# Designed miniproteins, single chains, continued (4): the designs that were tried, part 74

Each design is a single chain, and the fold is of that chain. pLDDT is the mean over its residues in the fold that is shown.

## One batch from the design tools (miniprotein)

Design m14558
Fold by ESMFold2-Fast:
Structure m14558 (fold): chain A 80 residues (1-80)
Amino acid sequence: MRRLSNEELAEALLLAVAREMQAQGKTSLQDLLDYLRSLSSDEVVEILRRLFPHLRISRAEANEIRRIAIERVEAILSRL
């Protein structure tokens, strides 16, 4: 089995959240950022485990993954 980095998991989280937001007709980066900030550690784990059913991460790792995802969206927004 391939071991994924926190950065790769953050990309997977961003993709999953962006797809969900697009399905709801929400396409703004601000909406994406607000949604990511609203996610609990447990919700981050659930999203990632849907993509990677055997993934084991702690709450601390889930918070770090969420932080990386948030920072990526903030970086894009700062350039617009």
Scores: mean pLDDT 80

Design m14559
Fold by ESMFold2-Fast:
Structure m14559 (fold): chain A 104 residues (1-104)
Amino acid sequence: SQKTLDRLIDAIEKIFGVKPKLPLPKISQKTIEVMFGLFDKDKDGTISLEEFFEGARELALPLTREQMIALFKAADVDGDGTLSLEEFGALLQVLVSTPVLNAP
């Protein structure tokens, strides 16, 4: 949702001191589902904070624990402590648009 994207853009600016490159790329639903499956280790249909840490570590994302917590909380708009597929998709769009998180 736009509210999730706005929160994540603000979080990226606060965490990294850089703005995501706009406009945000449209990521295919299949790509979001594949990435979600990599993070959703217990296959319960949501990503917990612990699963987010494990997935970020497996993908060698250059994020500290504090940065991961801040990004997770920004994506978790309803505050239930988990990420839905939609919330995770918004997070993924913002991350791939952030210069410090570009693939080599």
Scores: mean pLDDT 75

Design m14560
Fold by ESMFold2-Fast:
Structure m14560 (fold): chain A 77 residues (1-77)
Amino acid sequence: MSTVDNPTTRYGTTSEKKAKELLEKAKKEGISLEVIVFDSRTQLWNSFFGGELDLIDAPDEYFDIWRQLGKLPELFP
C-alpha cells in the first residue's frame, strides 16, 4: 500500500562491470534500480531513444555524434 509509487530508474550499459557496480551501490543505498546490459552501443542508443531507459552509459564517440546532431543542446537549454 502506497499513495506514492517510487519510480524504478532504468539504466542501460554495454559494460557488465558497470552494471554490477551500479546494482551493488543501489542495493546498499536502497534505491530501486533496473540495469540492462546491451551487446552493442547502437542497441543501447535505440532503447534510450525509444523510451525504455532513463539513463545510459554512453561512450565519448556516441556523445559527440549526438551533440553534432543538435539533440543534446535541445535537451539541456
Scores: mean pLDDT 61

Design m14561
Fold by ESMFold2-Fast:
Structure m14561 (fold): chain A 83 residues (1-83)
Amino acid sequence: SEEEQKKVEEFLALAEEMFDVYDVDGDGVVTLEEMRKVLQETLGMSDEEAEALFKKYDKDGDGVVTLEEFKEFMAEEKGLEIK
């Protein structure tokens, strides 16, 4: 619905703003430690929840997360539809 799309847009915009605070280079890549802070500020997740989620979605296993990956799993955890 339009209501759901609007909520996704607002959520993604907030996530991008939080991510940008930690991604000073603008390359779209952030470390696990930095992303944990973004998750806490955006979703209010605990350290344990954030770390478990990252290990699940860190497909490369290199300890870094892209902005695209961050948006996808955050939206999935909130049950939001995302393209």
Scores: mean pLDDT 68

Design m14562
Fold by ESMFold2-Fast:
Structure m14562 (fold): chain A 66 residues (1-66)
Amino acid sequence: MKPELTEGQKKIVEGLKEEYDRILETEKNPEVRIQRLEKLARIAKYIGNEDFAKELEETIEKVREL
């Protein structure tokens, strides 16, 4: 069985994904984008969403490889 997130955790994860999309769409400065994504990754780790945190870390590496 797939582990289920709590209702509160699901709401937080949804908000984090919305912020992630906003950063990628609106922030054109690579340095600022990396800083924002790093903050988002820390929040994701704090709430236990390791999968999303890993995705964010991979995106940060990709942005650095411009």
Scores: mean pLDDT 74

Design m14563
Fold by ESMFold2-Fast:
Structure m14563 (fold): chain A 64 residues (1-64)
Amino acid sequence: ATIEEINKEIDELNKEADELAKEVDELSQLLGPDHPEVIEKRRQLEEVSVKILKLAIERVLLSR
């Protein structure tokens, strides 16, 4: 992958993470933080965060 492709993926994942974070906040207020739907959305947010971190590391390695 090129640095440009990685940057594009990180930008898209950051947008997805922002949307998921808003959904978690809204659902937590409506259903409570321990509701299964809120827990599932938090898990999705964690998965996206891990993907961003992995891509950020790959980008650093490629920019040497």
Scores: mean pLDDT 83

Design m14564
Fold by ESMFold2-Fast:
Structure m14564 (fold): chain A 56 residues (1-56)
Amino acid sequence: GPQRAGDAVRTSLKSHGVSDDIAQKASDQARRLADSGKLTPAQAAQIATNNALNES
C-alpha cells in the first residue's frame, strides 16, 4: 500500500546518502502516487526514488 511505498523510498534514499529532508519528501510523494490507484506501490516507489536522486 501507500505506506509501504513510502517506507521503501525512505530506506533506499538513506542508503544512497540522501538528506533526511529529501528522503521524507520523496517518501511523501511515493505515498501520494500509490494512493492515487493509478500506479502500483513498486512503481510509485521507483518514480519517487528516481526524482529524489536527480534532485540530490
Scores: mean pLDDT 77

Design m14565
Fold by ESMFold2-Fast:
Structure m14565 (fold): chain A 77 residues (1-77)
Amino acid sequence: SELSEKIEALRERNAQLKAEAEKTNTPKDYIMLGASNGVHLIHLTVLEKVYGKTPEIEELMEELVKIDREAQEKFLA
């Protein structure tokens, strides 16, 4: 579906930024990943208003929150 295509594009962008942060392992790149995830969460909130509450949107929102939590744990450790 068109929603699935939009969600996949967001997942691909997030995966690229996550891979870059993990490769460099610098605070700056993890901060950039967090900022990007914040923008993606806003984007997903808009998609939820248009398409309704769907498992695809909910799953990606939960994954982005999890990534931010894991990044904070790595940053503080």
Scores: mean pLDDT 77

Design m14566
Fold by ESMFold2-Fast:
Structure m14566 (fold): chain A 100 residues (1-100)
Amino acid sequence: SEKRELILRGIAAILRTIGAILDVELFGDYELALEEAEYAIEVGEELKRAGLTDLARLVYEQALEAAKAALEIAKKEGDEEAIKRAEELIRRAEERLKEL
């Protein structure tokens, strides 16, 4: 079932963003958090298109948290490219949440 596979991808995106946030907190690795936030936004968009609105909301909320965690460390490190990427991912996730 396509819906079952998509639900499993949504759950995986949530777990991946949680893991990436932990990597930011423990090791300061914000690049993984940016990658997982972007992936979660894409999965959330597919979930919304499939009518899985509640799961899309949870996935977008986790994308937002991962991007925010990455932004804090990127600012501390002075990584201008990562700061811009994190700010854009935050904007996209917030916009997608408002459209739900």
Scores: mean pLDDT 90

Design m14567
Fold by ESMFold2-Fast:
Structure m14567 (fold): chain A 111 residues (1-111)
Amino acid sequence: MKEATVTVKNGTGTVSVELEVEDGIARATLTFTLNSKGSATLRLAVTASDGAEVLKPVSPTVTINNASDKPVTATAEVEARVKPGKKGTITAHGVLTVDNGTGTLTVRLEK
């Protein structure tokens, strides 16, 4: 398992995790939370090296609008498969832009 977190206040933050996988499925889970009133946009890219493929792509952009002081969370999941007998590197890269307020992005990559 690989995991990384970034917190952003009125700006842009990026986070990337990489995992080398032999045979089977790797799962990338991206959780972003807008902790305040405002809006936030997540741009997501999941890539795979030779011998692996992305099976469940997410939308390239996900937007949260929060009208309350209660946190709002969105989650995106992507799966990548490594072909039998091959090794592959799976990379999950997130860019979080918070237009107003504070947001947190966590990227987790597991097999």
Scores: mean pLDDT 76

Design m14568
Fold by ESMFold2-Fast:
Structure m14568 (fold): chain A 97 residues (1-97)
Amino acid sequence: EEEALQFEADLTLIEIIVAIGLKLLQSGRYDDAAEAFTIAATKARELADKYGNPLLDEASQKLEEAARYAREGKVDEAIKLANEAMDLINQAGEEFR
């Protein structure tokens, strides 16, 4: 239960960071949005390594790609990739149960 609570807390933190990145992106703060997505990607990769979950590894890769598009000002592509990463994070949380 303590391990499950920690995993849920870590997933929630990643989701919050991605949501912040999306808000920054929509506000035209592209570099700040890219930094948020990069932080979220790093945390997702750390969880993927710790729990052996391939969905979190794929989410990390999509968030790194979203950060790249955010830096380029490609808002629609960045939003799409960030949302795809969020779907993978949500699926990973459901599969852990």
Scores: mean pLDDT 87

Design m14569
Fold by ESMFold2-Fast:
Structure m14569 (fold): chain A 60 residues (1-60)
Amino acid sequence: MITELEKNMIEAYKQRLEEHPDDPEKAREEFKKNFNKVKKGLEAMGYDPEKLFKRVEEEV
């Protein structure tokens, strides 16, 4: 089941891809950079950041 957090992360990643349509690796890098800034908060909420990122990447 996709959570609201996962939906928000998927939308954020899609927006990064839209900003870099000819360079998906740069879009991934920007998303990962922002994701790393919130890692501690995600862990505090009971998420596994590595698994969450993998699930978001698989949905996009």
Scores: mean pLDDT 76

Design m14570
Fold by ESMFold2-Fast:
Structure m14570 (fold): chain A 74 residues (1-74)
Amino acid sequence: SALEEARERALRMLRSSFAALAALAAKEGVELTLVDIEVRVTRLPDGRFRIEAVLTVRNGAGEEIEIASSGEIA
C-alpha cells in the first residue's frame, strides 16, 4: 500500500540521515549508535504523508536518549 511504501521510505531516510550524523559525530570523538526507530505514518487530505518518528540513540557511555521529530513527505 502507499502507506506501507511511505513508512519504508521514511525508515530508509531516517537510517541514512542517522548514519551521516553518526559519521560527523565520530569526527569530533563522539560515538552514537542507533538502537531503535519507531515511526507513525498518516496520510493527509492533500495526498502527502505525515511522518512522526522516535529514535533511540546510545552514546559511548552507554546512555540512551530518545529524539522525537516530525515532518511531511510527498
Scores: mean pLDDT 84

Design m14571
Fold by ESMFold2-Fast:
Structure m14571 (fold): chain A 94 residues (1-94)
Amino acid sequence: GVAEHLREAAEEFEKASQAERDAGNTDGARFYEHLAKKARELAESGDATLMDVAVLILGAATGIVASKNEGDTKSAEELERALDHLQRAADLLA
């Protein structure tokens, strides 16, 4: 259901955050950690709306562009997986 896809997105954001820490990018790491936390909170609440998921999708898309511009292919791949899970959550709420 929606909660499972949000948890899967959170796990991918956590991986992206760790990849950014390993690369020395503390700002990117904090941003993805924040997105992971929001995805987990929404999964736990059971009250996630299309708007909530759309905000996370925008965050993932922004991160993908930033990571590709920095040459961080590992973080970009993890964010693309987060985006896929978020799109599946959005489809269930539509």
Scores: mean pLDDT 89

Design m14572
Fold by ESMFold2-Fast:
Structure m14572 (fold): chain A 59 residues (1-59)
Amino acid sequence: SSEENLRRGAAAAGTSVEAARAYRRTFAAKQAQGQSLSEEEVRAIAPAAYEALRAAEAA
């Protein structure tokens, strides 16, 4: 389920489920349009989502 996927993403990134939800939703929307998020865009939208992105890069 989407909720379980969000929990897994939050745990993997070392962040909250709220941040993981924001990250997944925004990323998926951009990906569907053939776009990608810049670090500046993620940071401006949700600082917690930016931390999730950074943690994923480190993993």
Scores: mean pLDDT 65

Design m14573
Fold by ESMFold2-Fast:
Structure m14573 (fold): chain A 76 residues (1-76)
Amino acid sequence: SLEEELLKLGAKSVKIDGSTLTIEGDIPMDKLAEAVELILKDPSVHTLVLVNASDEQVATFRKLLEGTNVSLTVIR
């Protein structure tokens, strides 16, 4: 599942609720492109929520999601 694959990439917790994917904590920076690829392969995901992510992590996700159908929300 997408949740299991994201946990394998180093996410501390992952939840899917409808079209919203919530990731808590930082994924290793060298794994972010792979994480975004996995998210974009799931057509049901329309919103990514990052909880307690670093500013560098948020900026990288924002760049990689630019022009995609996935909106980014950040919670601190």
Scores: mean pLDDT 86

Design m14574
Fold by ESMFold2-Fast:
Structure m14574 (fold): chain A 61 residues (1-61)
Amino acid sequence: MSDKEKKKAIEETKKEASKFLDEKSVELAVNATRTALNAGVKPENAKKAALEIGKIEQEKS
């Protein structure tokens, strides 16, 4: 996976999360996406998992 693909997935996660999550949950989702991509998870799967993590964090806050 190229650095360009990783950056695109992170940017897409940030844009999507910013539509319905607070700033703290957006940062958590972005960090989760980056971690998953570095572990070799496909961009689409990394984005989906990170958005769910962000939603869970926001519900607990």
Scores: mean pLDDT 79

Design m14575
Fold by ESMFold2-Fast:
Structure m14575 (fold): chain A 80 residues (1-80)
Amino acid sequence: MKLEAIREAAKKLGFELSDEQIEGLLKAMDQVDQLRRTLGVTDDDIDKQIEKLIKDYKLGLSVEQFKEIYKETKRLLKKS
């Protein structure tokens, strides 16, 4: 379900991503979701974690592109 939401989000936003990049995004987004649930975490802390995850998973995206796909993925997951 979440993996398919990421694929759909990327496609709607015009990103041509490999299956490896989509799987990396799933793992990266799960880590961002965990960090967002931690008390005292700021938006700047989230941005630094996103930058690290983009490098670690070789996503080939900017922080802003990652955030765009993340927001669209969350929007799609809220649909019944």
Scores: mean pLDDT 80

Design m14576
Fold by ESMFold2-Fast:
Structure m14576 (fold): chain A 65 residues (1-65)
Amino acid sequence: SLLDTQLEAARQELEALKAKASPDAEDLLNLDVQLGVLSLGAAVLQNRTLLDEVNVLHVELDGLR
């Protein structure tokens, strides 16, 4: 599905940010916006599993700030 594709893209972007010694604020903000869109999509579809996966990515992203 589109959301599954976007979730995998977000996971790859998060891993790329983790690989950077100093991820910049713009990269962190761009991924945060993508995760926000995914959260809204998951909520509209009432897809709890996807919402939980997005929440895990949010926590990991916040750990980079």
Scores: mean pLDDT 82

Design m14577
Fold by ESMFold2-Fast:
Structure m14577 (fold): chain A 65 residues (1-65)
Amino acid sequence: SLLEENKKLAEKILKEKNASGMTEEDIKEEAENIIELKISELEEDGIPREEALKLLKKAIEEVLK
């Protein structure tokens, strides 16, 4: 699902930029929190959940280039 793909991509970014020495469990929790927060923000701006997930995935993939 798009939600699972977004969470996996966020985990990759956090692992690459892990300056704090977070554990794998902390990274997974942080990735979930970031994705859920961003989706909620976009939904409050009037963007449907499905479109918000697509926009977020595109933005994350641009960072991973």
Scores: mean pLDDT 78

Design m14578
Fold by ESMFold2-Fast:
Structure m14578 (fold): chain A 87 residues (1-87)
Amino acid sequence: SFEEKFEEFKKLAEEVLSKENPSQEELEELKKKLDELIELAKSEETSEEKKEEVIKFLKEYLEKAKKKTNSAGVILVDLFTYYLKKL
């Protein structure tokens, strides 16, 4: 379901953001989960309110990622910015 995928994504995003040096595998899994969530959000069965909730979360985490000065922060900023443009 959308709610389950969104919760899974939020948990993974919080874990990755909390680490100074997240692994390449963790970053790739985050991207994969985000791809799945965006496809669900674009579904006609997903309400506009749920799409707005995803956008709000991505904007909040983009700001958190911008405060990281390491390579992972740069990757996360690029990732969240890219998907915000797709919504």
Scores: mean pLDDT 76

Design m14579
Fold by ESMFold2-Fast:
Structure m14579 (fold): chain A 83 residues (1-83)
Amino acid sequence: SELEKIVEEAEEKLKGILTDEQYKLVRSALGYAADLAETEGNIELIKKVFEDLLSDPNLSDEAKEILRETYEKLIEIVEKKKK
């Protein structure tokens, strides 16, 4: 699906930037956000997932930029499904 491609692209970009532990946690959170986008379309819950990730002081600015772009792409797909 298009949502799976967005998540896979984000995971590939983050793989070189994050520690193994950070990557595992972020990957889990991105999978949850994608499931919310595909099933419920709950924008508020998706936003909360990304806000929690972006509030992590141990993530680099580069990682946070990738997460912001990923959030915008996921929300665009959710909004298109509601129209």
Scores: mean pLDDT 82

Design m14580
Fold by ESMFold2-Fast:
Order: sequence, then C-alpha cells, then structure tokens
Structure m14580 (fold): chain A 91 residues (1-91)
Amino acid sequence: MEAVERALKHLDQALAALDAGDVETAISHLKEAIRAVNELPEEYALEGIRVQMLLLVAITAAEMGDLDTARQAIEGAKELVERIKKKLEEE
C-alpha cells in the first residue's frame, strides 16, 4: 500500500503543479511517481509498466509545452494506480 499511496500523492501533486504552470515541479513529481511504481509487487508488473509508459509520455509532453497531453497521460496513469490500490485493498 505505501508505494501505491506515494505514487497517487505524487500524481496529484504533479497535476496541481501543472495547473499552477510549474512544469519543473510537475516533472519532479512525475519522476517520484515512477520511482514509487517501481516498488510495486511483481504481480502488478504489467500494470506498473503501463503506468511508467504513461508517465514518460507525460514528462515528454510537459517538456515540449503540451500540457493538455501531459494532463491526460497523468490522469490515465492515476486511473491505473487507483485500480491497483483497489485490488490490494480487496485482498
């Protein structure tokens, strides 16, 4: 649970930073979310890879100034992480 909760916190902070126009802070939080996702149990490895791919898209889009694509990628990553959280809470 700790890794999932940390990932969600960083994703929420990244979205807040993008809304504030603070791209550097948003990218920093996205990198921390990737680190948290790397700590997920191996049973969620495929979902973890999908989250990491979306977060890499978000970082690239944010660096290019495409904040709408960055937000969409972060929201998609957040949905996947929330699904992992629900599975962990059901067990």
Scores: mean pLDDT 85

Design m14581
Fold by ESMFold2-Fast:
Structure m14581 (fold): chain A 67 residues (1-67)
Amino acid sequence: VKTSVKSEEERERIKKLAEFLSRLLEQGSVEEAEKAYEEFLENNDLTEEEKKEVEEILETIKEGLEK
């Protein structure tokens, strides 16, 4: 897989979003977490790669909650 170089700032932004979504999911606010993610995508010029990374993090969190 070919990778694009990402800045530390971009990685931190993605991690902070994942932490925020994780907190909402822990509170049982799945719908709110999904809405926040969609709003983030609408308001930010994320690349396809960045979108995929955020989606992978969100899916990992959701999989954990299914247990």
Scores: mean pLDDT 68

Design m14582
Fold by ESMFold2-Fast:
Structure m14582 (fold): chain A 87 residues (1-87)
Amino acid sequence: SKIQEAKDLLERAREALREGDFEEAFRLAIEALKKLMEVTEDLSLILEIIGVLLRAIGLAFEGDYREAAEVAIEGGEEALKKIEEEL
């Protein structure tokens, strides 16, 4: 399922972050956020995910991949938790 794919991507992003591979962690977390947007019909949650994406992308554009990855992972995990709690 796309939910399981998003969960796997977030777990891989966390591992990349711990290993200091900040750009890979960011890339994986962004992919997870995209998948989470495709599985939810909750407009308020979609807008929260968009806000996380914009902030994380903005940080990455400034070259701050560590903070970008942290924001994207944290936001993705929060969104995943909300989606799983509604199942």
Scores: mean pLDDT 87

Design m14583
Fold by ESMFold2-Fast:
Structure m14583 (fold): chain A 74 residues (1-74)
Amino acid sequence: MSSTADLAAKAAYQLGLSKETVNKLANKVQEILEENPEISPEEAIRKAAKELGLDEETIEKLVKTAKELRDAEA
């Protein structure tokens, strides 16, 4: 229902990342999904965060939070 980019943005916002980082992450996730339609939502978020230079701990928290948000919407 919500796109993977929306889930990534919500997760980043919940983790207290800056508005600029939230927007960049959402846009990057969308680009990755358009280029790699076979990629999983979780891997798209992980790849986008890594390309933005976020640390490994933050990347794992983003993926986990996005999963929790998706499960809560189900």
Scores: mean pLDDT 79

Design m14584
Fold by ESMFold2-Fast:
Structure m14584 (fold): chain A 69 residues (1-69)
Amino acid sequence: SKEELKKLLEEARELVQQGKIEEAIKKLEDALKMASGEVKKNIEKAIELLRQGKLAGALSAIDEALKLL
């Protein structure tokens, strides 16, 4: 649901801020399974940026996904 997707993205955002990158990626992968279109693209971008250690960029991508919900 939209509510479940939003919760996963908000939880991932908090995990990134806590430096829990592997846990954040797992939450984003769970969100990816129920996302489509522009939301999905922003989640995929956030995962890739986290894998590169680009935390500020990843947070921005998560925020863009949340704005679309």
Scores: mean pLDDT 89

Design m14585
Fold by ESMFold2-Fast:
Structure m14585 (fold): chain A 73 residues (1-73)
Amino acid sequence: SELKELMKKLVEAAENNDRVELLRTMLEITDILIEEKKYDELGKINSLVAKYLNALKNKDEKKKEEYKKKLLE
């Protein structure tokens, strides 16, 4: 799935602190979900990404792994 590959790229960009790739990948995910009219999924992904990024910032390894697993499902 293209979406699954983009989610992997999102996680890699976030862990590498690559802000340009993170933004580019989020825009591609957003475009796909808008075209498919999956607005509820987009909202859930945005929430999970925000929680994942916050866990990375706070060095919360347990929450980081939890949200990373949910993003890569």
Scores: mean pLDDT 86

Design m14586
Fold by ESMFold2-Fast:
Structure m14586 (fold): chain A 75 residues (1-75)
Amino acid sequence: VRVAAARGPKAEELLERAVAAARQLPDMRAVGALVGEEDGSGYAVVYAPTEEEARALAERALAHFPGELLTEVVR
């Protein structure tokens, strides 16, 4: 399962970019996260066996950024 996530002042903008990037990536077979930062906001594309595991990994990856965690499941 793929989840795009963002957190920080530009979270909504970065979430849209993360979703677009996630749609273009091949299926990953290992649990992992691709993480980036722009202007004090963080974004991630997360791969895990379940949606719950992917969301938990996204929350952990972006824990130090301020504000609400935004997530979208990419199917």
Scores: mean pLDDT 76

Design m14587
Fold by ESMFold2-Fast:
Structure m14587 (fold): chain A 71 residues (1-71)
Amino acid sequence: MSKEEIELAKERVRAAMEALIDFARKHGIPQEAIDKSYEALKLTMETMVKKGIISEEEAQAMLEGADEALA
């Protein structure tokens, strides 16, 4: 995968997490629900890497995007 494709995947996950956080804030959804969504994303990425569906580099970039949205 190209460096550009990995960066795009990171940006897409970051944008999705930012949208989720904005929606949760507007509707009074607790931080614990956001935290659970992030943990589910991590588990899903780990499982996909273990099964060979995505690379460790792709998973790491996507999780980095999510981490940036949560900061």
Scores: mean pLDDT 79

Design m14588
Fold by ESMFold2-Fast:
Order: C-alpha cells, then sequence, then structure tokens
Structure m14588 (fold): chain A 81 residues (1-81)
C-alpha cells in the first residue's frame, strides 16, 4: 500500500542518514588514528555505516510504489545521504 511504501521510505531515509554519519565519523578516525584500537574503531564505524546503507537500499526496494524509491536505492548503494 502507499502508506506502507511511505513508511518504508521514511525508515530508508533515516537509515541512509545514520549510515552516512557513521561512515564519515569512521573516515575521520581512519585519516588520523591515535593507535591500533582507534584504527579498528574507525573500520568498525565504516562497516556499520555500509550495513545501514544496505538496509536502506532493501527498504527502498520494498517501497517500489513510491516515486522516491529508485533515487533512495541509488543513493544508498552509492554510499550517499
Amino acid sequence: SAAEAAQNIAQAEELLREGAELMEEGKKRLANPKDRKDLLHGIGLVLRGIGLMFQAALLASKAAEDPRAQALREQALAGKA
């Protein structure tokens, strides 16, 4: 239904935003890591961000009825918010 599609789009947008934030934080930590633990933490943030963006792409695919679905799927797979 249109309501279900709209809800999935809203959730996809939220996951995309959170994923992008985690990836940017991870990239900043990887640019100048203090030690090995900081490096591993940065890698973990990037991987978590990628996971959330993948979830956003899946939710956008379920919301194919919504005209925003294609754009959100493409943004999520490109790693963009």
Scores: mean pLDDT 82

Design m14589
Fold by ESMFold2-Fast:
Structure m14589 (fold): chain A 68 residues (1-68)
Amino acid sequence: MSPEQLYAELQRLLGQIHAAIAAGDRATAHRLLAQARGVVDQLEPQDPEFAAGLREVLDQMGAAADSL
């Protein structure tokens, strides 16, 4: 997958995670968070600083999902 495809996939996943959290769907939120973390891992070799920032965002979303 190209970096552009990885960024597009990540944007889609972030939107779906927000929707799942808003709906109170903890199981779907965690599944999508796992997928998003996989995309971030693929981006890390190209942009480690951006990947680190995204991991912080995903950790915050995970905490929100855990609070559901």
Scores: mean pLDDT 84

Design m14590
Fold by ESMFold2-Fast:
Structure m14590 (fold): chain A 76 residues (1-76)
Amino acid sequence: ARAELERRLAEEFGRRAREIAREVLGLEIDPAAAPEEQWRALVEAVAAADEAKKAAVLARVAAVQAELAARFEAEL
């Protein structure tokens, strides 16, 4: 149960993180790429972004993490 919930939430986080990257940074991350490659592309794009885009990415990622943490607690 817990492992299945963790897998489902990790998949949702990955999907939403890719949406944030596309909407805020204009970065299209290949969902078929290895997680390490997806993460490297995101980090590089964030590092090259202006301060407003960095702040927007951090705020949206924090909101997603808080939402998924609350759902994990509710389902646990």
Scores: mean pLDDT 77

Design m14591
Fold by ESMFold2-Fast:
Structure m14591 (fold): chain A 72 residues (1-72)
Amino acid sequence: MLERGKIYEVENVEEAKKIIGNAPFFEALSKEDALKNAHPLVVIVLPENIKLSDEEIQELFDKGVLGIVKIK
């Protein structure tokens, strides 16, 4: 089960789905897309090419996101 406030790194989308389980999630297409779609109790999925600063990661958690999953 996904721990709240954690960042996970996975190899692919199938591994991401196993970590996320039944939680609502949003797969971001850009950094701006991730920040715009950060909602309470949602998991944000970041592709390999999207890099967030520590401040941007904190902004996602401050908006109440459950966790962040990064795909390698």
Scores: mean pLDDT 78

Design m14592
Fold by ESMFold2-Fast:
Structure m14592 (fold): chain A 74 residues (1-74)
Amino acid sequence: GPKPTEEQVENLIKSHGLDPDHPVSRKTATEVAEKLLEARELYKQGKLSKEEYYKLQEELAKELEAARKEALAA
């Protein structure tokens, strides 16, 4: 699968208010970055519609919010 850059992972951590020092934050941001890159490739290949691509981006943003809440509770 596609490998995200460190900058892409850091940007997701900062933009979604994750704790950068919490291991769950970095792990979830990396997994979401990988899924976003995969979705972009599927969209480019015509295997994913524009609507499906945007819906997937919204679902992945919710995963980042869940990780933020988990880090605060742990």
Scores: mean pLDDT 82

Design m14593
Fold by ESMFold2-Fast:
Structure m14593 (fold): chain A 76 residues (1-76)
Amino acid sequence: MKEEALKALQEAMDILKEFMSRLDKLTPEERKELLARIKELWARVDAARHAGDYQATVEAAKELIELLKEELKRIE
């Protein structure tokens, strides 16, 4: 459980860094909308982690990872 949460967090951070490096590929409108969604999902990850809810942390991190992977695939 804890190891899975740490692995999911690290993967989410890595893919977020990759996504941030490609922000220039997005329109200003897309950027604003996607950054707002990322902020909401990351806040959920952070809240679950601080509560010590490893399962919720994994679930929220996976949602963020899935969103970022989908957008990266669309961008290029």
Scores: mean pLDDT 81

Design m14594
Fold by ESMFold2-Fast:
Structure m14594 (fold): chain A 67 residues (1-67)
Amino acid sequence: MLSDDELEREVRESLLRMALSVGKIALSRGRVTDDDIAFMRKKRDEARALGMDDLAAELDALIAQAE
């Protein structure tokens, strides 16, 4: 059933996928800042809170590569 909660989830998912793309671009440039790492950690936690294990795992992998 489509509710306000479901709509919020879809918006959050879109933002998380955008954040993942931004993180991949930062890594491809060969330079990641502490701010980039903090941002990715925040988005990973948000993905986990939404039960999006796939997105959380991809963000976690980016964080590991950035460390």
Scores: mean pLDDT 77

